# Designs tried in a protein design run: designed miniproteins, single chains, continued (4). Part 90

Each design is a single chain, and the fold is of that chain. pLDDT is the mean over its residues in the fold that is shown.

## One batch from the design tools (miniprotein)

Design m15122
Fold by ESMFold2-Fast:
Structure m15122 (fold): chain A 99 residues (1-99)
Amino acid sequence: SKYLKEALDYALKGTPEGIRKGAEYAVQAAKDGNGGEGAASTGFMAALHARRLGGSPEVVDAAIEGATKALEAGPDNEVSRDAGIALSTAFGAGALASR
């Protein structure tokens, strides 16, 4: 859906505001069935990985919060592999760009 595209665009900005907005759109994408447990889990792992590599704490925390909210809001459905990978990559890249 359009929400997944917006989530990716905002996450890739690498700013705390971009990550927060990306997380809001990721929650909407999850509700539309374009997110879910897989996307939230991979986003969370990308944020943890970015933290280990010295990403900005504010961006990492925003990414973790967003992934948690997407997991809570989404249906218990498997996310398409491509959508999950794209979302987790965008969150991780955004977090790393903040360092």
Scores: mean pLDDT 59

Design m15123
Fold by ESMFold2-Fast:
Structure m15123 (fold): chain A 83 residues (1-83)
Amino acid sequence: SRMEEVLAQLDAALAQLEKVGRHLLLVEGVPLEEVEEILRRQVDAILAHLVEKYALSEEEARELREHAERQRERIIKRLRELA
């Protein structure tokens, strides 16, 4: 379905964002709290882009945001375990 395709694009973007977060934390020595804030801002930007690009309905946008929040929390948990 269209939503399955949009969710797959979100998941791909979030996977790339996790790689960036790991690099900032482990290679660049950026504090975890700053990495968490960067991730929050980037997730918001990705969501805004996908909502506009696909002209998502209110219900579709809500589903996308809920999925992104669950994935963001999982990414942050994994990054905290590395710090």
Scores: mean pLDDT 88

Design m15124
Fold by ESMFold2-Fast:
Structure m15124 (fold): chain A 85 residues (1-85)
Amino acid sequence: SEEANKAFRRAYEKDPELAEKFLQELIDRYSALLKKLKNGEITEEEAYKEMAEFYRRKSQEAAAAGHTDLAEFYRLLAEEYEKKK
């Protein structure tokens, strides 16, 4: 979390608009998973796994585009969520 926050701060300082765009995609994904969780369509464990997969994809997208700090931010989040139940 602390390391992920540091990576995000570096990304935001470099390009705040791009960082905000990536955050909006994260918020949209959280919203979608929260609705599935409330409806009983997905378990908490499955939600964590889907978030980890989302973070991995976002890390790859950011890396491919040369956004190294955003890639690091998402990679660290993926590791955290992969450790969850």
Scores: mean pLDDT 82

Design m15125
Fold by ESMFold2-Fast:
Structure m15125 (fold): chain A 86 residues (1-86)
Amino acid sequence: SVLDELELVAERLGTISPELEEQARRLVELVRQRSPPEVVREQTEELVKLATEVMKTLDPIQASVLTVEAGAVVFATLRWIREQER
């Protein structure tokens, strides 16, 4: 499920940045509560903005890992939003 995917990614993001884990866990809670798609999208955009800033502080390998994990969050939330709009 999307919730299980987001929980696992939140844990992995926590190994890179506690602030990214906090943002991802907030997103998990919004999805769990079946919040409006616009609210979930806005929270996802805030997570991406934070990830972009954190990437500037990392070496290229860690930045690549963060890019993949941030992408996984975006794809999971977009898939969830599409299912809510069906």
Scores: mean pLDDT 85

Design m15126
Fold by ESMFold2-Fast:
Structure m15126 (fold): chain A 71 residues (1-71)
Amino acid sequence: MEFAEKVARRAANLAEIAEKMGRSDLAKKAQELKERADEAARNNDVEMAKKINEEVDELTRQLAEFMEAQS
């Protein structure tokens, strides 16, 4: 399922950025979301993928706020 695969890629990218920014806690959460999104893709679970996408958006906001505070 294309949507869940896109969510997994978003989560993987977020994990990489968070790790580079020194936020290993956010990187671990993003990696967990990536694994859950991969599972949703295998199960063709659109509703689960949507919920995971919302959690990725939340982590993205937290990382953005952290980066802004470091500037």
Scores: mean pLDDT 83

Design m15127
Fold by ESMFold2-Fast:
Structure m15127 (fold): chain A 117 residues (1-117)
Amino acid sequence: MLSPRVEEALRRAEELIARRAPLAAFDELAAGLSDEELREALAALRRELEEARRRLEEAEARGLSISKYIALKLRLVAVEFELAQAERALAAGDRGLALRHLAEARLLLRELREELE
């Protein structure tokens, strides 16, 4: 479970992505967050990714179409990429870029979860 501050920051970052905001806007938003809070968000989203992967395999076993399985599997790869980019940004001290990649991963995971329900 994420802290309310991290949840609010991710929600606002998702809005910034929707508006195609510049990276500077993510830097301003991330200035209110600690590196520990961003690492906790990364860990939480990684757990959600593993849950989504398990649900996809369960859906395949229940007769999910091949085309839908491939599409959802590609979305899982996109989430993995975004989380890897967030980890690299955190290691480099770029909290704004890390927040952007975490928000993109969360949006992709939400879409994936809706398709698996």
Scores: mean pLDDT 88

Design m15128
Fold by ESMFold2-Fast:
Structure m15128 (fold): chain A 98 residues (1-98)
Amino acid sequence: KELEEQKNLAEGFLKMAENAAKALIRDPEKGREAVEKLRAFLEGMAEYSKNEKVKEILLRAAEEMDRLGREAIETGNVEEYAKRMLEVAQKAAEEILK
């Protein structure tokens, strides 16, 4: 069912976002790579999605999380920005499941 696919997608990228946030806190250089890979993954999923609302949510989340990852490195306040990035991922997952 489409609903199960959306649930699996939301759970998958939320887990990737959690891993990226943890990596960013422990090793900012590796964490930045994880955030870039997360963005590429979400953009890829958006391209293959036939649901325009899901596409919009994925692209917006990808852009916002990537921006937060860059600001974490630039400011050195990695813990605060990692937390904000996770909040963005949680919001996006919630919107997809509606």
Scores: mean pLDDT 79

Design m15129
Fold by ESMFold2-Fast:
Structure m15129 (fold): chain A 105 residues (1-105)
Amino acid sequence: HMEPVPPIKIKGTVIATKEAGKVEVYLSAQVVDDDGRVVARKGYKFPEAEFKKPGDKLTFEAEATAPVRGRVYATLTAIHNGKVATGSAEADSAPVTIEVTVEID
C-alpha cells in the first residue's frame, strides 16, 4: 500500500569562485524504492540568476514528493560563462533535507 510521504526539501548552493555574471541552475531529484526501482523523478530549472562578484553564493530551494518512502538522490548542475559544474547528495528516508553545494569559476 502507498502511504503519503512528507515532502523532501532540497537546498542547492552555487558559489562563484572567479567571476561575476549570470548562471543557469538545474536541480534534479530521484526517489528509488527498496527494490532499487526509480519511483519518482523531478527536475527543476531556476530562472537565470546572477553573481554580483567572485565569492558570492546563490541558494535555491525545491521540494520533491514521492508516493512511497525510498532513497533520495539530488543532483545540482550550474552553468556559468560556458563552464559546467555538478554536485550530488543522497539520503535514505523522508522527510529529509538534502543540501548540495557546487563551486563554479
Scores: mean pLDDT 76

Design m15130
Fold by ESMFold2-Fast:
Structure m15130 (fold): chain A 68 residues (1-68)
Amino acid sequence: MPPEEMLKKLREMLEATPELQPIADEVLEALEKNPKNVGVVVGHALRLMAEGKSEEALKLIEMWDEAE
């Protein structure tokens, strides 16, 4: 899936996840800042959110941003 479509899916999941609403823009900005692995990170984040692990999804995104 193209990175643009992956980011759109993540945005939809963030909008559906009340816990992440206050920081949704910041999360998306971090992913756009580091495009090299965005597809892999977004894929894992979407899976974690689907499992109800929103905090773990955010942690994955933060760790990826710090690594690059």
Scores: mean pLDDT 65

Design m15131
Fold by ESMFold2-Fast:
Structure m15131 (fold): chain A 75 residues (1-75)
Amino acid sequence: AEELKKKALEAVRAGDLESATKYLKELSKVASEEELRKALLEAQRATLETFREELIAEYGEETVEAGEAALEAAE
């Protein structure tokens, strides 16, 4: 489970969202609800970090900053 989570995050950081989705889907079959929830939050954070400039261009800086703050508050 932990290895699939790491592979998903590495794929997100590399910009390979297809592989990231595949690894998260496989993780959902074997991980607990809590492990999957944490993996999704980390994947969302990694996506915001990797595509921050593109997300700001599409949704605006205030929206991206609000999303980052929401993820930071989630545990």
Scores: mean pLDDT 74

Design m15132
Fold by ESMFold2-Fast:
Parts: structure tokens; sequence; C-alpha cells
Structure m15132 (fold): chain A 58 residues (1-58)
């Protein structure tokens, strides 16, 4: 499991990638998102799942 600080940093990077509008960064987020979600718990996991769903919906 990631530390909370590492989890928050990785979640921020995922959000930036999803919100960038770059199709390459979006695809990277879709591929890396599931592995990150598997390492998260609680609210951070829910937020990561929402970001991944947003990336897949684009």
Amino acid sequence: MLSEAEARRKLAALRAAVESGDPVLRLVAIHEGPALIAQLEGELKAEAEELLARARAQ
C-alpha cells in the first residue's frame, strides 16, 4: 500500500493527466489508473475511480 502522501501525489498526477486534454496522457491515465486504485483506500480510492471513469468517458 502507498503512504497517504504518495497516494495524494499520485492522485494529483492522475487528475492532471485526465484534465490536460492530451489524448496520450488520457490513455496513460486509463492504463495506470487501475493499478493506482488497487493501492488506495476510502475517499482517495473513490476519487481515483471517478477520475478513471471520466477519462474512459471521453
Scores: mean pLDDT 79

Design m15133
Fold by ESMFold2-Fast:
Structure m15133 (fold): chain A 87 residues (1-87)
Amino acid sequence: MPSAVEQILAILEELAERLRESDPEAAEILRATIKALKQHGASLSPEELRLVVEIGAQEVLAATDDEEAKREVRRARDRMLALADAM
């Protein structure tokens, strides 16, 4: 089974790809989060992982005014938080 961090990385990669053309600022923030999690994610506790997800989602939501992009970010956040909670 892939780890919670690996599953969260997959969700972030999908979200970054969806937003790449419509919202490049949000996609850039997501890429920075992906890079950080690839370097440090294995050392994070479930609580720290949840905080990273929450903070990252807030930054992406602040970077976009598009309601569809905001809906995609909120759905991804909820999926990632559920994975962190299941660790």
Scores: mean pLDDT 81

Design m15134
Fold by ESMFold2-Fast:
Structure m15134 (fold): chain A 85 residues (1-85)
Amino acid sequence: DELTELFEKLDEEERKELLTERLIEEVEEAAKKYGLPEEVVEEIKELLKKRTEENREEAAILLAEAIEGIPREVARKEIEEARQG
C-alpha cells in the first residue's frame, strides 16, 4: 500500500502530517463524487486538521453517514474493526 510505504520512511510528526493531508484529499474527492454539502465537508476537514485519532474517527463517522446514510453507531463499529485489521 502506498500510504504504508510512505509512513515507514517518515518520522512520527511527518507521518501525522502526511496522513492528515491524504485524508483531506480523500474527503474532497468523496465530496465531489457524492455531492456532499459544503458545511459537512468543512466540518470533516476541521476535525482532520486537529490531528488526533479521536477527531479522525469522528471525521470518518461523519463521512460514512453523509455518503452511505450509515447510522453513526454502525459506522463506529466499522471503524473499530478497521483499527484492529
Scores: mean pLDDT 67

Design m15135
Fold by ESMFold2-Fast:
Structure m15135 (fold): chain A 74 residues (1-74)
Amino acid sequence: LQEAKDLGREEEAANVVGHGIAVLYLQGKIDKAEELKKEALEVLGDTPALKAAIKKAAETLRAAGKEEEAKRVE
């Protein structure tokens, strides 16, 4: 938890990407959302910050009634 705070820029990048994925799914651009998720994983790696951002994106999609998209993001 404390170590993650020292890497604030990585958390910010993960949050921006996670939000972008959610927006693309909400717009029905599933192919672009999946591509962005893949690129984020390749660039940022499989980090706790990216996993948390993806989970938040899925929760945002569920709140909007997009259950199937939320399952695909996870």
Scores: mean pLDDT 76

Design m15136
Fold by ESMFold2-Fast:
Structure m15136 (fold): chain A 86 residues (1-86)
Amino acid sequence: SKKDKYIKALEKIRKFEAEKLGTRYLDEDLAIEHLSTMSEDDLENAFRAAAKDSLEKYREAGKYDAEKELMAFIEKEDPEFAKELS
């Protein structure tokens, strides 16, 4: 479903950010359960906010390869949002 798509996309963004910035997430399973209670619109907004936040962190850290990879992922999952970021 569209909800499942955005939940998986949010997890992928968080995991990718942890790998690229050397951070660690706590209680990942509880976060997934919480996301499952959200509406599709809330999940889309959460995905867009998380993606934008991660892009800014990569820019500030000089991790341009990570920024480029995340932009490609955004274009695949949410092409309309990708246009707003260009």
Scores: mean pLDDT 78

Design m15137
Fold by ESMFold2-Fast:
Structure m15137 (fold): chain A 74 residues (1-74)
Amino acid sequence: APFLSDEELLEKAREMAERIENADDAEIEALAADEKNRAILLAAIGLMGLKSGDSSLATEEEIIAAVRENEAKR
């Protein structure tokens, strides 16, 4: 499939968010440079923003929908 399922994307996004919280700047830059990680990184950033209250999105489902819309525009 050209894209992950909602459940797979959410699971990988949670793992990526945890990795980002523990990563140095060089590792974050390397993760961002890998296009295969783009959708997962965008979802992870959205989830982190939701936890901090800095997100304009209110739910995990809205974050997944926003990532899918962004990927569809590629």
Scores: mean pLDDT 71

Design m15138
Fold by ESMFold2-Fast:
Structure m15138 (fold): chain A 74 residues (1-74)
Amino acid sequence: SPVVPAGERTVSREELLARFAEAAKTYSLEELEKIREQLEQLLAEARANGDSALAALVEGLLKVVDEEIARKKA
């Protein structure tokens, strides 16, 4: 089994959202709509599991996807 040393860089929610926003610009409209559906499912699972930190991150990711979809449709 791979042993991951206790030194894996913890990224902030803001850094994750910023990196995802840049990546989202490279996706097609169809890919973004599919990602939105997957994120909506993940949000429901996070809420069902009581994972408030993951739920907050996924809500942020959904906002980024919605903004990029709107930009591409304009």
Scores: mean pLDDT 78

Design m15139
Fold by ESMFold2-Fast:
Structure m15139 (fold): chain A 88 residues (1-88)
Amino acid sequence: MELVEEIKKLLEEMSKETDPEKLNEIVSKIYELLKKIKDKEALEEILKYVEELIEKETDENVKSFLEEIKEVIKRRIGALEAKEELEK
C-alpha cells in the first residue's frame, strides 16, 4: 500500500476508535509511516488531510491526537527544509 494512502486510512480509523489503547496503537503506526516519507510534497498532502479532519472532528480526544500528528508533520517538513539549506 502507498504510504500516503496507508496514513490516510489510519487517520480515518482513528476517528472511529474509542479505545485509548487502540488509539495509541494507531498513532504509533502513523508516526512509523511518517518517518519513511522522504518527500516534502507527500508530507504536505498528509498535513492538509489532517487539517481537514481536525475541522470536521467533534471528539476532543481524537482532535487532540490529530493536533499532535499535525505538529509532528510540521516539524518534519521544517527539518527537511533546514537540511536542504545546509546541503547547499
Scores: mean pLDDT 79

Design m15140
Fold by ESMFold2-Fast:
Structure m15140 (fold): chain A 68 residues (1-68)
Amino acid sequence: GEALKEELKSLADENGMVDADKALQLILDRVPSMTPEFARLIVILLQDSNGKVDADKLIALLEELGLL
């Protein structure tokens, strides 16, 4: 919901990127319907070579999956 979106945005840098470890922890804490394995897979698929995840892409994916 809104709390997860706000928290992801607050952790994002000026380019909208969040540390992969922080993104994973937020998903595990805020999306109880998601398994740890699936959360880890999402983060791995979205992370760049610097270990960063695009917050807007993550939010869009979670909304598409009906998890937000």
Scores: mean pLDDT 81

Design m15141
Fold by ESMFold2-Fast:
Structure m15141 (fold): chain A 97 residues (1-97)
Amino acid sequence: SDIVGLAVIDYSADVEKYGKEAGEKIAEVLRAEVERVRAELPEGVHLAVWGDDTILGSGFPSEEAAREAFERLFERVKEAAGELAKNATLRISVFRV
């Protein structure tokens, strides 16, 4: 069995406050941070962006490792996007397949 995860970054409140352009910038930051993190991932762990807000992950050694990976990535996105992503939230789902 493999551990797979799905994480959604909900930045709808930030888009309401700053407009559509803020959402586009947050999505760009998400894609850039996922590409950077890919170089740091343990062997067998994979991350990909689906659309503008969703992160797919597989090959995690545990549910805790999956959650920690998504939380670290979310912190990187919030730091890089700054004020534009201040109200963003993270939803994580982890599955055993």
Scores: mean pLDDT 86

Design m15142
Fold by ESMFold2-Fast:
Structure m15142 (fold): chain A 93 residues (1-93)
Amino acid sequence: SAAERRALEEMARRLGVSVETVREIIEAMLNGDDVRAHELTAPLSAEDVRAFLEGARRFVPRALRLEAEREGVDLAELEAEAARALAELEARR
């Protein structure tokens, strides 16, 4: 939707990356591709990654729910994986 597109543009501006990069990070997270998500977020600070994860959860919750249902995993498990990635980035400050 137009609102989702605007949200992606705002996130890209705040992170200092392209809209395409934001989309790739979200897609990697939704697909459980932790390696690619980590590579794309490696240049970002732990605070920026946290803000991004909070924004992504706000604007793509239905996509995460559908992906969890499709893969037969709990939504909380996907959220825990994202939190673990953030904690690893904070440890590498």
Scores: mean pLDDT 65

Design m15143
Fold by ESMFold2-Fast:
Structure m15143 (fold): chain A 78 residues (1-78)
Amino acid sequence: GRIAQLQQELAQLQKEFDQLDLSDKDKQIFQQQAQQVQQLLADGTPLSLTLAEAQITTIRMFIRMKKEEQEKKKEKEK
C-alpha cells in the first residue's frame, strides 16, 4: 500500500543519512523532517499522504545535497 511504500522510502533515506558524517545540527534537521513524515503517515488521509510524499522528496534532496557537500569538502581538504 501507499503508506508502506512511503515508510520504506523513509527507512532507505534514514539508512543513507546514517552513512553521512554530519553535524548534530544537520542530524536535528533530518530528525525533524522525518518526524513530520511520520505524523503525516499516521494521519493517513489522501492529503496527508500527498504531503508525506512531498516531504520525502525534500528529505531526499537534502541527503543528496549533503552527499555533494561532503564530496566537495573531501576534494578541498584531502
Scores: mean pLDDT 80

Design m15144
Fold by ESMFold2-Fast:
Structure m15144 (fold): chain A 74 residues (1-74)
Amino acid sequence: SLEELLEELRRTVEEYVELAESLGLHDVAQGARETYEAWLAEIEAIEDEAEARRFAQFQLDMFRHEIAVLKEEA
């Protein structure tokens, strides 16, 4: 469901923030929080539920990719 997808997105963002903070990348962590809040507002503005789910899935995949990149650079 969209709610389950949004909860997974929230947890993934928290993982990214914690990883960035652990690497001393405090500005990156803050940027991720701000990006998440902006994307959450965009998802809430989408009237079509299927489109909202696609957007949320895209953001989830983006954060998953960024976590993988950050782990490789560490």
Scores: mean pLDDT 83

Design m15145
Fold by ESMFold2-Fast:
Structure m15145 (fold): chain A 68 residues (1-68)
Amino acid sequence: SSLEEEAKKLYEEFLEKLKAAKSGSERMDIFVEYGKKLQELKDKITDPEDKEFVDKLAKEMEEELKRA
C-alpha cells in the first residue's frame, strides 16, 4: 500500500539521519521527530495490516537507536 511505502521511506530517512548524527542528543531529536511522523501516519491508517507494519518499523527504530 502507499502507506506502507511512506512508512518505509520514513524508516530509511531515519536511518540515514541517525548514521549522520554526532551526539546522543542529536540521535534522540531524530528519534522523536521520526517517531512523531510514524505516529501521524498510523493515525491515518484504517487497515490492521498497515498498522502492524508501522508498529514493526517503530520497533526497528527503537532497536537502531539502542545500537547508536
Scores: mean pLDDT 83

Design m15146
Fold by ESMFold2-Fast:
Structure m15146 (fold): chain A 79 residues (1-79)
Amino acid sequence: MDFNKELIDILESMGIKLSEEEKKEILSIEDPIEALKKALYIEAKKLGLDYSKEDVYSLKTPSELAELGGEISYKRALL
């Protein structure tokens, strides 16, 4: 729960506007890796970045998710 809440707080601190439904979805995920995938997908979608669900959810390792997070962060800085 705390990890999922921190993901929401981080997204909002970056100016990403989350709906109550999106927050509830993130908070309902038991697996922290799946919660991170959901958070990254929402961030990319809110920023208008061209990432599909498959691009995010096909990733298997925390290292791959960290690389995607870095890429999204870099693209956010260019907006």
Scores: mean pLDDT 79

Design m15147
Fold by ESMFold2-Fast:
Structure m15147 (fold): chain A 116 residues (1-116)
Amino acid sequence: SMKIEKVKELLKKAKENLLTDPNLAMEYLGEAFELLKSEKDTEVQIEMIKLIKETLLEILEKLGASKEVIEELEKKTKETIEKLKTANEEERKKLIAEFLSFVSDLLLTTLTDTSL
């Protein structure tokens, strides 16, 4: 999928800019999140969520996030993926919005608690 390729590139750019330009990194993450929101295919949505989770794990680990924060991200990701497999289109839209809100809050909290 062209959307998957673009998400991968945006997530890579977000990681590369995180320490030198956090605002630009957040813009790249935001663009990846909008691609997930615009996707209607469940399998592609799940793949995008996995890519976002792996990128956030790398970011959070570099920022020295606690084991509890890492476990919370893992748990939320697994629960979201499981629910998406049985959800209708409207429910998937809500689940994706909740997931993206959760990961944004988690990242912003970690960045605020870290001397950057």
Scores: mean pLDDT 85

Design m15148
Fold by ESMFold2-Fast:
Structure m15148 (fold): chain A 109 residues (1-109)
Amino acid sequence: MAKEAAEEAAEAGERAAEAGTRAAKEGTGQATLEGAGAAAGGAGAAYLARLAAEKGDGELAAEAGRGAADAGEAAARAGERAGDEEAKREGEEAARRGEEAARKGEEAA
């Protein structure tokens, strides 16, 4: 359970990072800064999630899932500002997956 939650959080974090990177490239000004921030946040969440998976740590998996959800929401906002519907959609999906991974991590803790 903890490893599964952590793996799902890692995938959500990577998805958020990709969406944020896309929004940063397609956008200008504020969208670029928000997209870059989302990319960094998503990558950080993925890192924590991989560590949680190695340790079987449900609490850390939950933290990583919440981080991925926050990064996904930021990527979705950046995508909307950039006029990139794909980046927005991928960010929204990453947020949903991150929230689900956080719940599973909490149950496994």
Scores: mean pLDDT 87

Design m15149
Fold by ESMFold2-Fast:
Structure m15149 (fold): chain A 68 residues (1-68)
Amino acid sequence: MLPEFKLSITEVDEKTVEVRAEAPTEESAETGLNLGIGVLEAQGYELESIERRKAEDGVYTIVATFRK
Protein backbone atom coordinates (compact mmCIF):
# COMPACT_ATOMS: atom_id res chain seq x y z
CA MET A 1 0.00 0.00 0.00
CA LEU A 2 1.47 3.33 -1.09
CA PRO A 3 0.79 6.39 1.10
CA GLU A 4 -1.63 8.87 -0.51
CA PHE A 5 -0.33 12.45 -0.55
CA LYS A 6 -0.32 15.55 -2.72
CA LEU A 7 3.08 17.15 -3.24
CA SER A 8 3.40 20.69 -4.67
CA ILE A 9 6.71 22.40 -5.46
CA THR A 10 6.54 26.18 -5.90
CA GLU A 11 9.38 28.54 -6.85
CA VAL A 12 9.11 31.61 -4.57
CA ASP A 13 12.13 33.38 -6.11
CA GLU A 14 15.37 32.50 -7.98
CA LYS A 15 16.92 30.83 -4.90
CA THR A 16 13.88 29.88 -2.75
CA VAL A 17 11.51 26.95 -3.29
CA GLU A 18 8.57 25.79 -1.16
CA VAL A 19 7.44 22.16 -0.93
CA ARG A 20 3.88 21.61 0.27
CA ALA A 21 2.84 18.10 1.29
CA GLU A 22 -0.89 17.54 1.90
CA ALA A 23 -2.44 14.25 3.03
CA PRO A 24 -5.42 12.89 5.01
CA THR A 25 -2.93 11.52 7.61
CA GLU A 26 0.17 12.96 9.26
CA GLU A 27 2.18 9.84 8.29
CA SER A 28 1.33 10.31 4.58
CA ALA A 29 2.14 14.04 4.76
CA GLU A 30 5.56 13.24 6.32
CA THR A 31 6.19 10.67 3.54
CA GLY A 32 5.41 13.31 0.90
CA LEU A 33 7.68 15.82 2.65
CA ASN A 34 10.57 13.33 2.77
CA LEU A 35 10.20 12.68 -0.97
CA GLY A 36 10.25 16.44 -1.65
CA ILE A 37 13.35 16.90 0.54
CA GLY A 38 15.19 14.16 -1.37
CA VAL A 39 14.31 15.67 -4.76
CA LEU A 40 15.37 19.22 -3.83
CA GLU A 41 18.55 18.20 -2.00
CA ALA A 42 19.54 16.23 -5.13
CA GLN A 43 19.19 19.54 -7.05
CA GLY A 44 21.49 21.40 -4.61
CA TYR A 45 18.84 23.03 -2.43
CA GLU A 46 19.24 23.11 1.36
CA LEU A 47 16.35 22.71 3.79
CA GLU A 48 15.89 26.04 5.63
CA SER A 49 12.64 25.55 7.57
CA ILE A 50 9.67 23.25 8.10
CA GLU A 51 6.18 24.39 9.16
CA ARG A 52 3.74 21.67 10.26
CA ARG A 53 0.08 22.69 10.29
CA LYS A 54 -2.44 20.67 12.25
CA ALA A 55 -5.39 19.17 10.35
CA GLU A 56 -7.26 21.72 8.22
CA ASP A 57 -10.69 20.10 7.75
CA GLY A 58 -9.09 16.64 7.92
CA VAL A 59 -6.01 17.50 5.82
CA TYR A 60 -2.48 17.55 7.25
CA THR A 61 -0.27 20.18 5.61
CA ILE A 62 3.52 20.44 5.89
CA VAL A 63 5.39 23.29 4.19
CA ALA A 64 9.18 23.11 3.82
CA THR A 65 11.26 26.02 2.55
CA PHE A 66 14.47 25.36 0.61
CA ARG A 67 17.27 27.71 -0.41
CA LYS A 68 19.98 27.30 -3.07
Scores: mean pLDDT 77

Design m15150
Fold by ESMFold2-Fast:
Structure m15150 (fold): chain A 84 residues (1-84)
Amino acid sequence: SAAERAAILAALRKDLEALRARVAASTRLSEAQRAELLARLDGLLARLDALAAADLSDEEFAAALRAFTAEALALAREIAPHLE
């Protein structure tokens, strides 16, 4: 349902915003590393907003969600060693 999709996307947004806040507050990242990671997280947040606005079939939504989640997880794994 639309409500279930909205709930999934809201949960992903909350997790990404929390990760972004941790990156922004990190003292272990160089200025250049922090700027790069924040830009990549902002790009994911923008794509999440686009996915939320898209009128997709259930199959299209599931495929887009899988692709998005894989990319977000890959970035989170790249970031994790640099967080306190």
Scores: mean pLDDT 87

Design m15151
Fold by ESMFold2-Fast:
Structure m15151 (fold): chain A 82 residues (1-82)
Amino acid sequence: MEKEELRERVEKGREEAEELYKLASSVAPLPQEVVEEFKEILELYEKALKLIEEERLEEAKKVLEEAERKFEELKKKLTEAK
């Protein structure tokens, strides 16, 4: 079941990141730095998914944790910016 658990985490993270990107970009263009951070996060989720499919679960978990960490940092940056 660990492979499915990791896959669910990737899918949930990607959906949340795409939803946040749509919301954040709906009013005004995002700074280039923020756009690049979203792209990096989505690329990390995609990499984790490929590693899951290759059954490299330990490496997939590390990449997924990195993606989740960067996404939390981005959410904090967007929410706490005044």
Scores: mean pLDDT 78

Design m15152
Fold by ESMFold2-Fast:
Structure m15152 (fold): chain A 76 residues (1-76)
Amino acid sequence: MSPEEASERVRKAALENPANSKLLADGAGVIARRLARSLPPEEANRVVDELIEAAKNAKDEVEASERFSEIIARAG
């Protein structure tokens, strides 16, 4: 998966959840792109899938942000 593909996949997933703002979705896309550039391919794929699940299933932006922070902390 390319970094740009990772960014777009996470951004689109975040936008599909009406609890998320466009700003949060754009931010999640930036995070996904950075992680996809820095991590080995298998870890990048896993982390992107975790970001997609967090974005889709969060009840509000606070929960989404907390889940993203946990995913980033485990990855870095």
Scores: mean pLDDT 83

Design m15153
Fold by ESMFold2-Fast:
Structure m15153 (fold): chain A 84 residues (1-84)
Amino acid sequence: MRPLAEVPGRLVIQVTSVTVEVEGEPAETTEVDGTLGIDPERVAADPRVKSAEIRREGDAVTLVAELEQEGVRARVTIRGTLVE
């Protein structure tokens, strides 16, 4: 994985699943069929985002964001395919 802020340009991902892990709560994974546009600089500039990383293997993409708000931590994992 690499920091999302180092990825040039906007990403468009055909999302297949989203996993949300909130501290103190059970992890929830939802299978999704949708397109998500991501601006890496905007995500990195959000003060709730403590880290954001992306991994690419061919056309498969995994995006992991670690969030903190009001002392509560959450991790969001987005899996999908990069749209060309």
Scores: mean pLDDT 76

Design m15154
Fold by ESMFold2-Fast:
Structure m15154 (fold): chain A 74 residues (1-74)
Amino acid sequence: SMEERRALGRELTALLEEARERIAAGVPFDEVRAWVERRAGEILDRHRAVLSPEERALLRGLLLQEVREWHAAA
């Protein structure tokens, strides 16, 4: 549903905001990446009813790419 997809969007946005804060605070990239991988997996599995396995894999990849881009820019 749109409500479930909005809830997913809010959780992913909050995850990325916290990842950005951790990078800004000087947390090592490999630690931030591992944390994002674990948290994204939990969030995406919770919302599995509105996502295909392929969509979940794509979103996980996109989240990790954002973290890599922010680290490279810092």
Scores: mean pLDDT 82

Design m15155
Fold by ESMFold2-Fast:
Structure m15155 (fold): chain A 71 residues (1-71)
Amino acid sequence: SLYKEVSEKTGMDESVIKAFVDAWLKKHPDEPKPTTAEEVIELFNKFSKPLSDEELEKLRESYKKIEEREA
């Protein structure tokens, strides 16, 4: 599925990816849901703009922890 492909390409957990997409859609209800892994990956860069500082910090911690899962 979409979330699994993004998880494999980015190292993020599927639940984190889903939460990220859900949060994006909540802030941008008029935006269509991304349908490809490439769209979701690009959305990460765009998503950082609509997030509050607190939300960005929480996601950043999740991203770093998952990306560096080796340690």
Scores: mean pLDDT 65

